# Designs tried in a protein design run: designed miniproteins, single chains. Part 83

Each design is a single chain, and the fold is of that chain. pLDDT is the mean over its residues in the fold that is shown.

## One batch from the design tools (miniprotein)

Design m2891
Fold by ESMFold2-Fast:
Structure m2891 (fold): chain A 91 residues (1-91)
Amino acid sequence: SIEELLERLVEKAVEVLRLQLEKAPQSEIQAKGEEMEEIARQIPEEVLQEFEEEFLKLFKERYKEGMSAEETLEVFRESLEEARARVLEKL
């Protein structure tokens, strides 16, 4: 379902950012990014675009320069979860 695909996309996006913030090996970041892209390809383009637009709006409103890695990850996760909820309400 679209609901399950968006849930998995959020989980993978958070994991990719976590690995980047932890400065994990580039090969691990790339592999996780590829898993995320595979999930994204299964979502209808219109839904994925709306999710991205809602996420970007929320993240820009909530993110502040100078936030810690932990604060950045939390804002990122919360913005993705709220974007998912908003998109699902429009379906």
Scores: mean pLDDT 88

Design m2892
Fold by ESMFold2-Fast:
Structure m2892 (fold): chain A 73 residues (1-73)
Amino acid sequence: DEEKIKEAEELLKKARDLYESGGDPQEVLDLYDKAIKLAEESKTPKGKRIASEAKYFKRLVEADVARRQARAA
């Protein structure tokens, strides 16, 4: 499904741009979750690549959020 792949790629770019601009980490995580879901629903090799990439960046953002929360406590 080419449309789902394109939407997943757009969400992935939006999440990266938002994270780099210092946006809300929770909004970034939500965008990555949407990208992963759409990419996996495509059931294509390209979708699997996009899902893996989004999962990787999501983990980096989650680690950053956890680190900030630990320091704030």
Scores: mean pLDDT 80

Design m2893
Fold by ESMFold2-Fast:
Structure m2893 (fold): chain A 87 residues (1-87)
Amino acid sequence: AREEEVRALVEETEKLLSEALNVDSPSEAYRKLLEKMNSMSEEEKEKLRELVNEMNKVLRDLEEGKISIEEARKKLKEIIEEIKKLL
């Protein structure tokens, strides 16, 4: 079912983000992103906020059925790669 595929993609995304930040949980991943922002330039902070907002929008649109699983997967991978470049 679509709901199972959506959940699997959300969990995959949360795991990849947690691994990129070297944390044990998705909740800690978001917290650590905010902490790392304190060490960033104003431009880097703005870019990171933009990427996090885009990621949250993709996840929301996916859960609401506004985008396909395939499109969401592609966008989330691109966003995570950009976040990794800032870390």
Scores: mean pLDDT 76

Design m2894
Fold by ESMFold2-Fast:
Structure m2894 (fold): chain A 86 residues (1-86)
Amino acid sequence: LSDQQLIDVHIAMIRMMLAVTKIAYQNALKRGDEEAAKVFKETAERLSRILDEAEAAQSLAQAQALLDEAHKLFKEANKKVDEILK
């Protein structure tokens, strides 16, 4: 496997987190949960920026750091929504 192929895998994982967040946003809107919808919307916007940076990444280390940032953001958003729904 080349470093570029490994970078592409990391980018695909970030895209998956973004897609899941967009689905969560739509589901929150359907439920009328405005607070959860705002969290998911902001998270999707931030994940989209991380994805753009990952697509420009020239090293596996940079792609890994961006994936770690995306994972942290995704977990924090889910935790905040769980607290709102409590």
Scores: mean pLDDT 84

Design m2895
Fold by ESMFold2-Fast:
Structure m2895 (fold): chain A 85 residues (1-85)
Amino acid sequence: SEKSIEELKKLIEEAEELIEEAKKETDLNRLIGLILRGIGIVIEAERILEENKDDEEAVELAKKAIELGKEAIKVAMEKLRSYQP
C-alpha cells in the first residue's frame, strides 16, 4: 500500500540518520538508546515486510530498512564495546 511504502521510506531515512548519530555518539546511555531505536526500526520493517510479501517495491524497501537498521545497531554496539575495560 502507499502508506506502507511511505512508512518504509521514513524507516530508511531514520536508520541512515541513526547510523550517522551512532558514529558521533560517545555517551554510553545514548549509545544504548540508539541500539534500542535500531532494534525498533528492524522490528517495524520486518512487520511491514510480512504484511506486504507480494509487493515487490515494499519488499525491496523493507529489506533496505532492515539492513540499515542492523548497520545502525552494529555501529552503536561497536562504539559501546570500545569503552569496555
Scores: mean pLDDT 87

Design m2896
Fold by ESMFold2-Fast:
Structure m2896 (fold): chain A 107 residues (1-107)
Amino acid sequence: MEEVIKILEEAINLLKEAREKARKMTPDEFIKVIQETYKKLDELFEKALEVMTPEEREKLLSAYQKIKDLLEKAVEAARKGVPKETIDKLFDEAINILKELIEELRK
């Protein structure tokens, strides 16, 4: 359990870092950061899945799909020149999904 929580906290830190970088970047640079974030998240979540029960795995996979959808929306928003506030909100939603999952796993 503690190992899983640590991995999810690392994922939250990656999303926070991407959010901060997004504010200073061109759309193309931001898309590259999201792609790098995807690779790191895939690695972290694969590691978490190795130590989780089947029930916990289902919850993580569901959360990851929602996060993936939000990051895809962030890429589309960046390509369309949407305000940074909209992109920030998408990252905040992704971070909140992970925070809620951590709290559920601690119970």
Scores: mean pLDDT 80

Design m2897
Fold by ESMFold2-Fast:
Structure m2897 (fold): chain A 73 residues (1-73)
Amino acid sequence: MKEVEELFKKARELADKAVEKAQELGNTDLMKEIQKLYEEYLKKITENPDQAVDYLKEFIEKLKEILEKLESQ
């Protein structure tokens, strides 16, 4: 459980940063993309809790890519 809790906290922090940055830039399409990703991974974790660590790591990686794109704009 500790690894899942730690990854979940990290994912939430990155998602919050990405949404905030997209909102500051007025990029509504990216805000929708981030929310869709969040909903997709939340569903995957809920349906397959045994794979929560793997899904959270994938979600974190995708959030990092989104943040990098935002910083490159």
Scores: mean pLDDT 80

Design m2898
Fold by ESMFold2-Fast:
Structure m2898 (fold): chain A 86 residues (1-86)
Amino acid sequence: FVITDDISLREESEKIRKILEKAGLTEVNSIEQVKELLKKDPNADIVYQTGGSLTENIRDYLLNELGYPEDRILTVDEYLKKHPDV
């Protein structure tokens, strides 16, 4: 799934749109949504939008409170590099 901070940035970011449209990943904007998705798939790869306070807070929660593996939390650019056919 993809963590986004500002929906207006998604319209300008073709990379985020490409991930959502081609990879079929779910967009999330809250800790509550993250918790619900991780209950369904505790090994999910997580993509996050950099530079947003909300997205950085959710990433911090994942790393420090949940102990989620850092190698499963990817930036948009890292995800696209790992999945060039998306």
Scores: mean pLDDT 72

Design m2899
Fold by ESMFold2-Fast:
Structure m2899 (fold): chain A 83 residues (1-83)
Amino acid sequence: SILDELKELAENAESMSEKELREKLDEIIKKLAEEADKLTVEEIQAIMAELQKTLQIIYKKNPKLAEEFAKKLEPVLEKIRAL
C-alpha cells in the first residue's frame, strides 16, 4: 500500500541518496495521484500524516529537496480535497 511504502521510506530516508529519495517520492506521488479516488478518508489522513513525517526527515538532510516535493504534492492534495 501507499502507506506501507511511506513508512518504509521514512525508516530508510536518512541512509538514502538524493537520487533514491527523488525516485521513491516520485513513485509515491504518482501512485497517490492515480489511486486517490479509491482511498477512504481515514486512509488519506494516515497517508498525509506519514507523508508529513517523511518530508520532515528529508528536510533535515536536504531542505531544498523537501521543498521541491512539497510543491509537487500541492496539485495532488488539491485533487484529494476535491473528493
Scores: mean pLDDT 79

Design m2900
Fold by ESMFold2-Fast:
Structure m2900 (fold): chain A 80 residues (1-80)
Amino acid sequence: MSDEEKQKHRQNAKQAGIEAAKLAEQGDIETAEDLVEGMGKQLLQAGVPEEKVKKAKKEMLEAIKKGDSEKALKIGLEAV
């Protein structure tokens, strides 16, 4: 995978994370959870370690379930 492809996957992950936090703030938890899974897949394609991706997904999903969209956004951005 080229560096350009990895960068594209990182950008896709960032967009998915931002959208997940936005939808969670609006109360669309189910779609937000789907976007967190999509973010995780993009991070793996970008070469982010599996351990870091699993931790970020878990913490972001917990923040979403608690209604803490700001914390969810911070976790998503830190994972990229």
Scores: mean pLDDT 82

Design m2901
Fold by ESMFold2-Fast:
Structure m2901 (fold): chain A 91 residues (1-91)
Amino acid sequence: SEEEELKKELEKLKELLKQGEEDSKLTSDISKRYDKAVKDGTGKEVGDELLKETHELNKSSSDTLDESSEKLLEVGKVADEMVEEIRRKKK
């Protein structure tokens, strides 16, 4: 069923969007940890660790955005196929 296929694609897209939201929360946490380290005078000592975490998070976030974009295109194609099938059945 086209409806079942669309539902599966939408569920995967929801999971990818949730990963993006969690990545945003992690970015906020890294920023807060850095601000605290600067206030505590340890910003230089923890900077390398936070930079590494930021690079790893940026890579993960970029991969999630790329997969989300691809999935949005797939959802659009399935939706278009469903609309065309409805149109064909009305003739």
Scores: mean pLDDT 75

Design m2902
Fold by ESMFold2-Fast:
Structure m2902 (fold): chain A 120 residues (1-120)
Amino acid sequence: SKLLELLKEKVERLKEKLEELLEKAKDLIDPETLEKIRELAEKLEEKVEEVLKSKDPKKQIELLEEAVKLGEELKKLIEEIYEKVKDINPEVAKLAEELLKIVEEVILLAEALIDLLKEK
């Protein structure tokens, strides 16, 4: 599926930009929050990889629903980072804003794939 390939590419881009944010923000955000963000991103990637390996549409829907949930949790934490840094560090704020756009794209693609799988 071209949409599944696109979802994988968006998650890879998300992880790349997230590592940049975590490195630049390491002194601005508590270590537990940084670790939680990393864990959520890894779980999101794992769910997307499992979707690509599955031949069962019902299992793909379940995995994509979990991916949406992980994306929403990740989005919330990145929004909290943006609010903390927006007036203090413009470079980190810009990275957080870029990450929010990528996370929203991942969520929308996963939701679109769920709809396509349910309509067939």
Scores: mean pLDDT 87

Design m2903
Fold by ESMFold2-Fast:
Structure m2903 (fold): chain A 70 residues (1-70)
Amino acid sequence: MSPEEKVKAGIEAAKAALAEGKEVLARYLLTQTARLALDSGLLSEEEAQEVLELVKAGDLEGAIARLEKA
């Protein structure tokens, strides 16, 4: 599986968790997906920090949208 496919899978898993009201799981999945995207070169350090700040603020939909834009 390519890094892009892994990031897409992480986004879809986070969306599913959020739809089920599993906010703690969604935050975990978004954090891990942002780190994976950074490690794989799909996000810059600045872009990854933006996603992590959205997760910290509780804007999980915003974090998902930002990851999808990558």
Scores: mean pLDDT 84

Design m2904
Fold by ESMFold2-Fast:
Structure m2904 (fold): chain A 60 residues (1-60)
Amino acid sequence: SAEKSARAAAEAARAGHPAAGAAGSWDTMQFGGNKEEAKKAAEAARKGDGEAAARYSLRA
């Protein structure tokens, strides 16, 4: 589900290892159809905010 995926992404973002590098591909590869919401989801995941990432992912 989007919430579980967003939590995993947020956890990775907090670790600081894969998150920053993956931020760009989030927008284009995961959410190509809704760019505004995808950008917000990627930004939230980058910050480690799983709740915000999940909310924006559901809208994307």
Scores: mean pLDDT 57

Design m2905
Fold by ESMFold2-Fast:
Structure m2905 (fold): chain A 53 residues (1-53)
Amino acid sequence: SEFEEIAKKLIEGKATLEDVQKFARLMREKGLPLVLDFFNKEKIEELLKKYKS
């Protein structure tokens, strides 16, 4: 999944600006609120678990 791939890059601190913008768009498309810190590892891991579950 593209969402999962970008989330992993964000967790690793290797995301580009384009990755961040795409991740925000994907979260919006999934109906997830954009209230999370995109560089917060714990929040990104929670989103990945929710997506897989």
Scores: mean pLDDT 65

Design m2906
Fold by ESMFold2-Fast:
Structure m2906 (fold): chain A 92 residues (1-92)
Amino acid sequence: SEKREEAIELLREEAREIKRMIEEGADPEEVINLMVATYYRATEIYKLSKDEVYNIFAEELGVSKSLIRNFFRAIDNKDIDKARELLEQIRK
């Protein structure tokens, strides 16, 4: 649907902004907060599948889909220490 295509475009734009923040050395907590907000917006408001969201993040950030999946699973499990560890792998 047109709304789904618009949702994917918005998610790609948000992921590119996250990439710029990482490249500019933004505070890790601010990066995590934006990644979390973008993920929940994509899955809860835009109704994109988790798998589609993982793929788009992996493509835009230039990292493995497995790394993105593990990051958001840590967030869903409220394991903030693991999320920070995985963000360090994403930032490299």
Scores: mean pLDDT 87

Design m2907
Fold by ESMFold2-Fast:
Structure m2907 (fold): chain A 118 residues (1-118)
Amino acid sequence: MQPLPASTAPLTEEEKQAIVDAIREALEKLGRLLSFGAVFTDDRVTVTARLEVDGKEIDAHVTVTKQGDTYHVAVALSGDGVTKELAEELAKAIGEEIQKRLGKPVTVTAFAVEDAEG
């Protein structure tokens, strides 16, 4: 919803595929993958997934962009029992998998969407 602070760089088809594979592997390590979808633009990979963690359904939205020579990963988790810590663990896991596959620096941002006071 806000303008990006820096212009994003175009992603190659090889980068898009590596990013999708990294996200999928990180999600499968976190829990049971129920659904997975990826949407590509010239400069962005967006993944929408549903997974089951400890018997609870969680929705994951992952966006990856490239700023200069660095990948930026934004992870938003929503659902019952989602915590900021869980979102941060997933974002870190995705970042590590992208860095392993593409060999470039990765920054991560994580959000837990919770409408309840607990």
Scores: mean pLDDT 80

Design m2908
Fold by ESMFold2-Fast:
Structure m2908 (fold): chain A 97 residues (1-97)
Amino acid sequence: YEEFLNELSKKFQEAIKTLTDEERELVKEIAEEYGIPYGTAAFIAALLKMLNLPITKEKMKELIDRFNKIEESSPNREDYIKALKEFLEEMKKKVEE
């Protein structure tokens, strides 16, 4: 659990550092357009970067919608983390195909 969160956090920090100025501007536009915090939009962009997926408005919207569904359907923190882990493993599998 703790090891998983630390590993995930480290990868997200590394991914955020690799975002270009153009990608950061897109993150700001999406945050404003969809009414979400910049940090949340940056987190989604970092996730796309980690999965070697293109950072586009369409892909970011898909992930935002999925994260909202996971959050809304998770009754507690443990279920949320489990669902988040399953989602990340699913995305990784799709990228490897």
Scores: mean pLDDT 71

Design m2909
Fold by ESMFold2-Fast:
Structure m2909 (fold): chain A 83 residues (1-83)
Amino acid sequence: GKASPEFVEKLKEAGFEELGITDKFYFPELGIGNPEAEVIDFDKLVLRYLIFGEEDTYNFLKNKLGFKGSKEQFKKIFSLIVP
């Protein structure tokens, strides 16, 4: 797979698929979401977090990608990929 099965399962446990974005978008690096939907580069989301920080990335997900999760769910998801 493009990502480890353990990493994908941790993202699901953190509520990644429950955020509502996977219905509208496909994340090919993760193998998650709707394959018929608009492709989102997951690595670009990670890069955004590292450069512009937590608040900017959270607001981007909420306002542009239709993120329905809490800030706590957002933190939990990004804690899996940011050391």
Scores: mean pLDDT 70

Design m2910
Fold by ESMFold2-Fast:
Structure m2910 (fold): chain A 101 residues (1-101)
Amino acid sequence: MTPMEKFDELIKEAAKLINELIEKSEVPPHEAVLILSLFLAFVGDLIVAMRTGNEENLKNAEELAKEIIERLRKYAKPESQPLVDKLEKIFKEMIALAKEV
């Protein structure tokens, strides 16, 4: 598997988990739109970091990942917290992959 193929798989898995968390956690529509917008910005910053080696885009992605996780933890029911933990792990894997390129 190429690094780009691995990154694409991680995006798909993260998107699936975000959708599941939004549905199960009764996230208000305005907050769901914000979380999805933050995820789009996170992926965009990682793509720029992978292509250019820009440390600022990488740092921005790390901060965006933290904000997404904090927002989802606020809404997630106790039984859904393991899904937030899984998403955080996927975000860390995506960031690590961007650092290797």
Scores: mean pLDDT 87

Design m2911
Fold by ESMFold2-Fast:
Structure m2911 (fold): chain A 55 residues (1-55)
Amino acid sequence: AGEKVFKTNCAQCHKPEHFKEVKPEDIEKYVRGVMPPELTDKQLADIVAYLKTLQ
C-alpha cells in the first residue's frame, strides 16, 4: 500500500533511496517535511511503513 502512495505523491520529486540514510525514528519527520499538503494521516503512516522496509 505505502509504495503506491509514495509513487503517486512523492516519487516525482523524491526517490525512496533518499530516505535510506535516515534513521527509522526520523523517517516520519522527514516525510512530514516533504509531504504534499493533501496527504492524510493514513497515507503518511503507509508511506513511513514502506520507507522503513527499505532500511
Scores: mean pLDDT 66

Design m2912
Fold by ESMFold2-Fast:
Structure m2912 (fold): chain A 65 residues (1-65)
Amino acid sequence: MDLGKEILRYLIEKGEATPEELARELGVSVETVRNTIDSLVKAGLVEKDPETGKYRVTEKGKEYL
């Protein structure tokens, strides 16, 4: 399983999520999700909403998948 692609698919389908929601849904630890999300944010594929703390896919992230 490519966890980064699974996170992108989930966020595209649901719109946005917290790392805790992603960990529960994907069956992995919150630490693993946070590490993967940090990489996706650095790559410009995912961004964080500063008001809600939730993450969403960027336009670049939709094209990557």
Scores: mean pLDDT 82

Design m2913
Fold by ESMFold2-Fast:
Structure m2913 (fold): chain A 84 residues (1-84)
Amino acid sequence: MKVEVTTSKGRHLTLELKEGDDPRKVLEEIGAEVGDVVVFQWKGDKALKISTKEPLKFVDKNEVGEGFELVASGKGTLAVRVLE
């Protein structure tokens, strides 16, 4: 899934996310640090499940697990704060 990423530090990049991707590696590619807000934006009817403890999953509704705090959620968008 093609995703546009914006960080609270003003970084902008495009990633191809796949189901089963390691969220820690995704954060490393983004250059996100603890305390940063990361905004994911995409097209389509799928949503993201994100946790530092589990692989990325494509789901029907956005879900935020351990290591992240939900900031905002909507169709084709998810904003999270990195906690660990």
Scores: mean pLDDT 84

Design m2914
Fold by ESMFold2-Fast:
Structure m2914 (fold): chain A 91 residues (1-91)
Amino acid sequence: AAEEARRGGEMANRGGTLTAKENTGEGLHKGIAGAISGSGAEFLVEMGGDPREAGRTAYSGGETAYEGGTGEGKKLGEEGYRLGRRAAELA
């Protein structure tokens, strides 16, 4: 759970960053939001927070990066969503 939440946050952060770099307008803003959420999930895990809460933050960020993405940011956002969902659902 904690490792999936951390990896999910990392993928959402990287995915959001790439989505922001690869896009303009709505995609840029969603990329930034996804990266912020992914970073928040990583921070929660580092501070010993609840892996389920971190997982929810990670899949939210990954989903946002995926929705705004068109290239590599979309792919990493999908992975962040998948890992974050597993962390949140499986505890």
Scores: mean pLDDT 84

Design m2915
Fold by ESMFold2-Fast:
Structure m2915 (fold): chain A 100 residues (1-100)
Amino acid sequence: MKELEEKLLEYSGLLGILVAKELLGWSMEEILELAEENSKAIAEMARKLEENPDLTIEELKEKIREIIEELKKLGHPLAEQWEEQFERIMKEVEEALKEL
């Protein structure tokens, strides 16, 4: 269904920004470039991240969780696997922050 495809693309884009910022240490310039190639919605989120990083990181985490729940409601067979993947990424983010 088109809704499943749209939610999957949104999930991928938002998770990509979060990982690039928190785990890979990409510059905001690199993140903005990646986001602009993805979609206008993802590019807008990357701009918010540049302006208010702490607030936007929390917003990204919440939006990713909401999208996973929507994917589950839409019956995507991989939604539980992606929830597990997101939780692993969140643990890696916490470990990376401990090194700073």
Scores: mean pLDDT 75

Design m2916
Fold by ESMFold2-Fast:
Structure m2916 (fold): chain A 71 residues (1-71)
Amino acid sequence: SMDEKEAMEAMGYTTDAMLTGLFSGNADMARDGAKRAEEVAKKMKDKEYRDMLLTAAELARSVADGAELDK
């Protein structure tokens, strides 16, 4: 489905941004990943894809918060 394709593309982007932010201490990168997942989640008609993207966004925001505290 189009929802599945768009959700999986957003998950890939958010996961990459989150991990890069985590290992490089880049809070802005992790935050950008979270915003992308949140924006795509709003477009999802399927609750499972919405919940998955919102969970990924929450994890990415947690990484961003941790990186900001280390400065």
Scores: mean pLDDT 81

Design m2917
Fold by ESMFold2-Fast:
Structure m2917 (fold): chain A 120 residues (1-120)
Amino acid sequence: RIEELRERAEEARAKAQQLKDQALALLSEAGDLAGKDLREESVAAVNEASENPVLMVQTLQRELERLIEEARKQENSEEVVERLRKLGQQALDLANQYETYAQTANAQEDAARQLARQAA
């Protein structure tokens, strides 16, 4: 039972890491449409926040709004802005999933620790 909870926590952590990496990759692709400097700044900001899943989601949402505004200022076609918005929304959806799996992993580890204490 304790080992099963730990195994589920490890699986959830692995999935969380995969989702986090995919979110950053899609944000990088979206940011590239706004230009290299804006891409590097946005990816760095979200990556710095990434140890806290809630903060990562909030930071990614703010950076996505900034990237869309900057792309519009560059007089990019509506097709380019729409592609950036779509990629950014996919990144945000993955970041929300990362938060869910990270919370699941923490809850399962906490449950395993509680059961271990009760067995002692």
Scores: mean pLDDT 84

Design m2918
Fold by ESMFold2-Fast:
Structure m2918 (fold): chain A 75 residues (1-75)
Amino acid sequence: MPSLEEQERALLRLLLQFLRHETDEALKAEMVALTEQAVRALLAGDLETARRLVEEMVALIRRHLPDLEVPELRL
């Protein structure tokens, strides 16, 4: 399984890719907030909350940037 540090880096990479392609400032702010919450949950060992937040991030990316490649995140 990937380490917590590798999972954090994967989440930050997804955030950076979203911010690079998205132009809506409100959606950018929402993605930043979700990413911060997901990283905090992951570092706290709350894998259930982290998984839910990551699913929300992936759903937001797929809804607004469907052509963006999303790596498989396993928590």
Scores: mean pLDDT 76

Design m2919
Fold by ESMFold2-Fast:
Structure m2919 (fold): chain A 72 residues (1-72)
Amino acid sequence: SAEERRAQILADIEYAKELIAEATDDTPIKLAAGKLTAIGAVLDGVLSGVFSPEEAVERAREAGVKVDEDKL
């Protein structure tokens, strides 16, 4: 259902935030994995209709990922 997909996407974003928060200059792969996970989850949210583009930009920003708003 849409509710289950939204819950999963939100969980994926929280996991991505944890990876980004744990990352240091010595763990560039962890940082990259966190950012890619956040981007993937946010894009899934937009493509599945779970997120508006505005919500997607805000959630990506909260996760620490830069989003080009002009491309959404």
Scores: mean pLDDT 78

Design m2920
Fold by ESMFold2-Fast:
Structure m2920 (fold): chain A 82 residues (1-82)
Amino acid sequence: MELLREKLRETIEEEIEYVKSQSTIKDPLKARLEALKTVLAAIDAYLAHLREQGREDSEEAAVLREARRELEAEIERLEKEL
């Protein structure tokens, strides 16, 4: 269980940093905000896929919902600071 949670969190963090590094946005806070929004949309799409497979109550879905909540909170905070 913990190994799956750790891997998913690492993957999400890597995707955020990757999207941010590929951004043409010169403002680092705006670049991070757009990266977070991009990754959040990807998580939503994957959660929808898990729901279609009847896996919405899976451990994987639970970890993704937790990550989604954390990303949503960070997005809200950044939008208030910009």
Scores: mean pLDDT 79

Design m2921
Fold by ESMFold2-Fast:
Structure m2921 (fold): chain A 54 residues (1-54)
Amino acid sequence: GLKSGLDDFASLYRQLAKQARELFSKLGKKEEGDEAVQTLDDLAQQFEDYKNKL
């Protein structure tokens, strides 16, 4: 259903944020990694917010 799909997207984007943090840290790009993580976490939060409004 739509709620489970939104939950899956939120989980996916949080997982991508974790992977992005690790990748950018390994590349020595901490500031860019922090920005990427924030963007991905914000998207995950938007999916959770949409789910909670349903």
Scores: mean pLDDT 83

Design m2922
Fold by ESMFold2-Fast:
Structure m2922 (fold): chain A 106 residues (1-106)
Amino acid sequence: STAAANGTVRDLLINAEDPEEAAIEIARLFPTESIIKLLEQSGGLKTAEERAAKFTGDLSRLPARGEGTAPLTGWPFTMAGLETENLVRTTEIIELTMTYTVILSK
C-alpha cells in the first residue's frame, strides 16, 4: 500500500548511512513509482528542499545502471526511447533524485 511504501522510504531516508545504497534500495523496491511522489508522500520533499539549500555535494559517485544507455547525470535514469513530452518529466525526476541524494549525504 502507499502508506507502507511511504513508511519504507522514510525509514531508508532517516537511517541511511550511504545515500547510494538507499537510492538503489528504493529503486529496487519501487521500480514503477516516481521518486518525486514517494518523497512528497513521505514528507521528505520539504526536508529535502531545506537540506539541499545547505549542501553542494558531488553526485558523480552514484552507481550507473540501465540497459545499454549511460545515465544522463550519473543516476540510473536514462533518456533512451523517450519522446519530447517525457523528456521534461525525466529531467524533473533526475533533479529531484539529485536533491534526494544530497539530503541523504547530510
Scores: mean pLDDT 44

Design m2923
Fold by ESMFold2-Fast:
Structure m2923 (fold): chain A 89 residues (1-89)
Amino acid sequence: SDAFDRMKAILKLMRREAEKRGDKDFVKEVDKLLKEVEEAEEKGEPLSKILKIGKKAYELAKKYDMPPHLIAAIAIEIAAISYEIKKEE
């Protein structure tokens, strides 16, 4: 699913920011979410699972005070996935 690839791309940007800061705890939290996305994709989990992961990513981005444009990108992706789920109902 394109949504899984987009979420992994966002999480990789978050990981790069965490590495640039030398924030080991932030890196670990992002790596945990990347693993959750990979496992969800491998198991064929529904978009509702990726939505939950995206919400966790959004909260992490706020907690670690990421640049506003990256926080906005995460929020937009969450909104897009929410819309896709609603459209399939």
Scores: mean pLDDT 83

Design m2924
Fold by ESMFold2-Fast:
Structure m2924 (fold): chain A 98 residues (1-98)
Amino acid sequence: LAERLRELEELIRRSREAAAAGDWDGLLEAVGAFLELVLAVAEELEATDPALAAELRALAFEIVALRGRLAADPDDEAIQAELLGALERALALVRRAA
């Protein structure tokens, strides 16, 4: 889990850098990779902490919706902020399991 945590932290950093640079393709790619890792962590946790796994999947669903909204309006700073906030909330849940 510590290795997964470091990968998630790096993807949030990449997402923030892409957003600051106006690199919308880079932002959407980093968020996509983050989603894959969150879902992998949720699957790994299913047998030991199904409640935390369910919380991670719910956040992943919210992140998918926000990523879709961002793809439609990539320069919307409010959507960017909500998306980055959702990534941080998912990271906080993974830290609880680590």
Scores: mean pLDDT 84

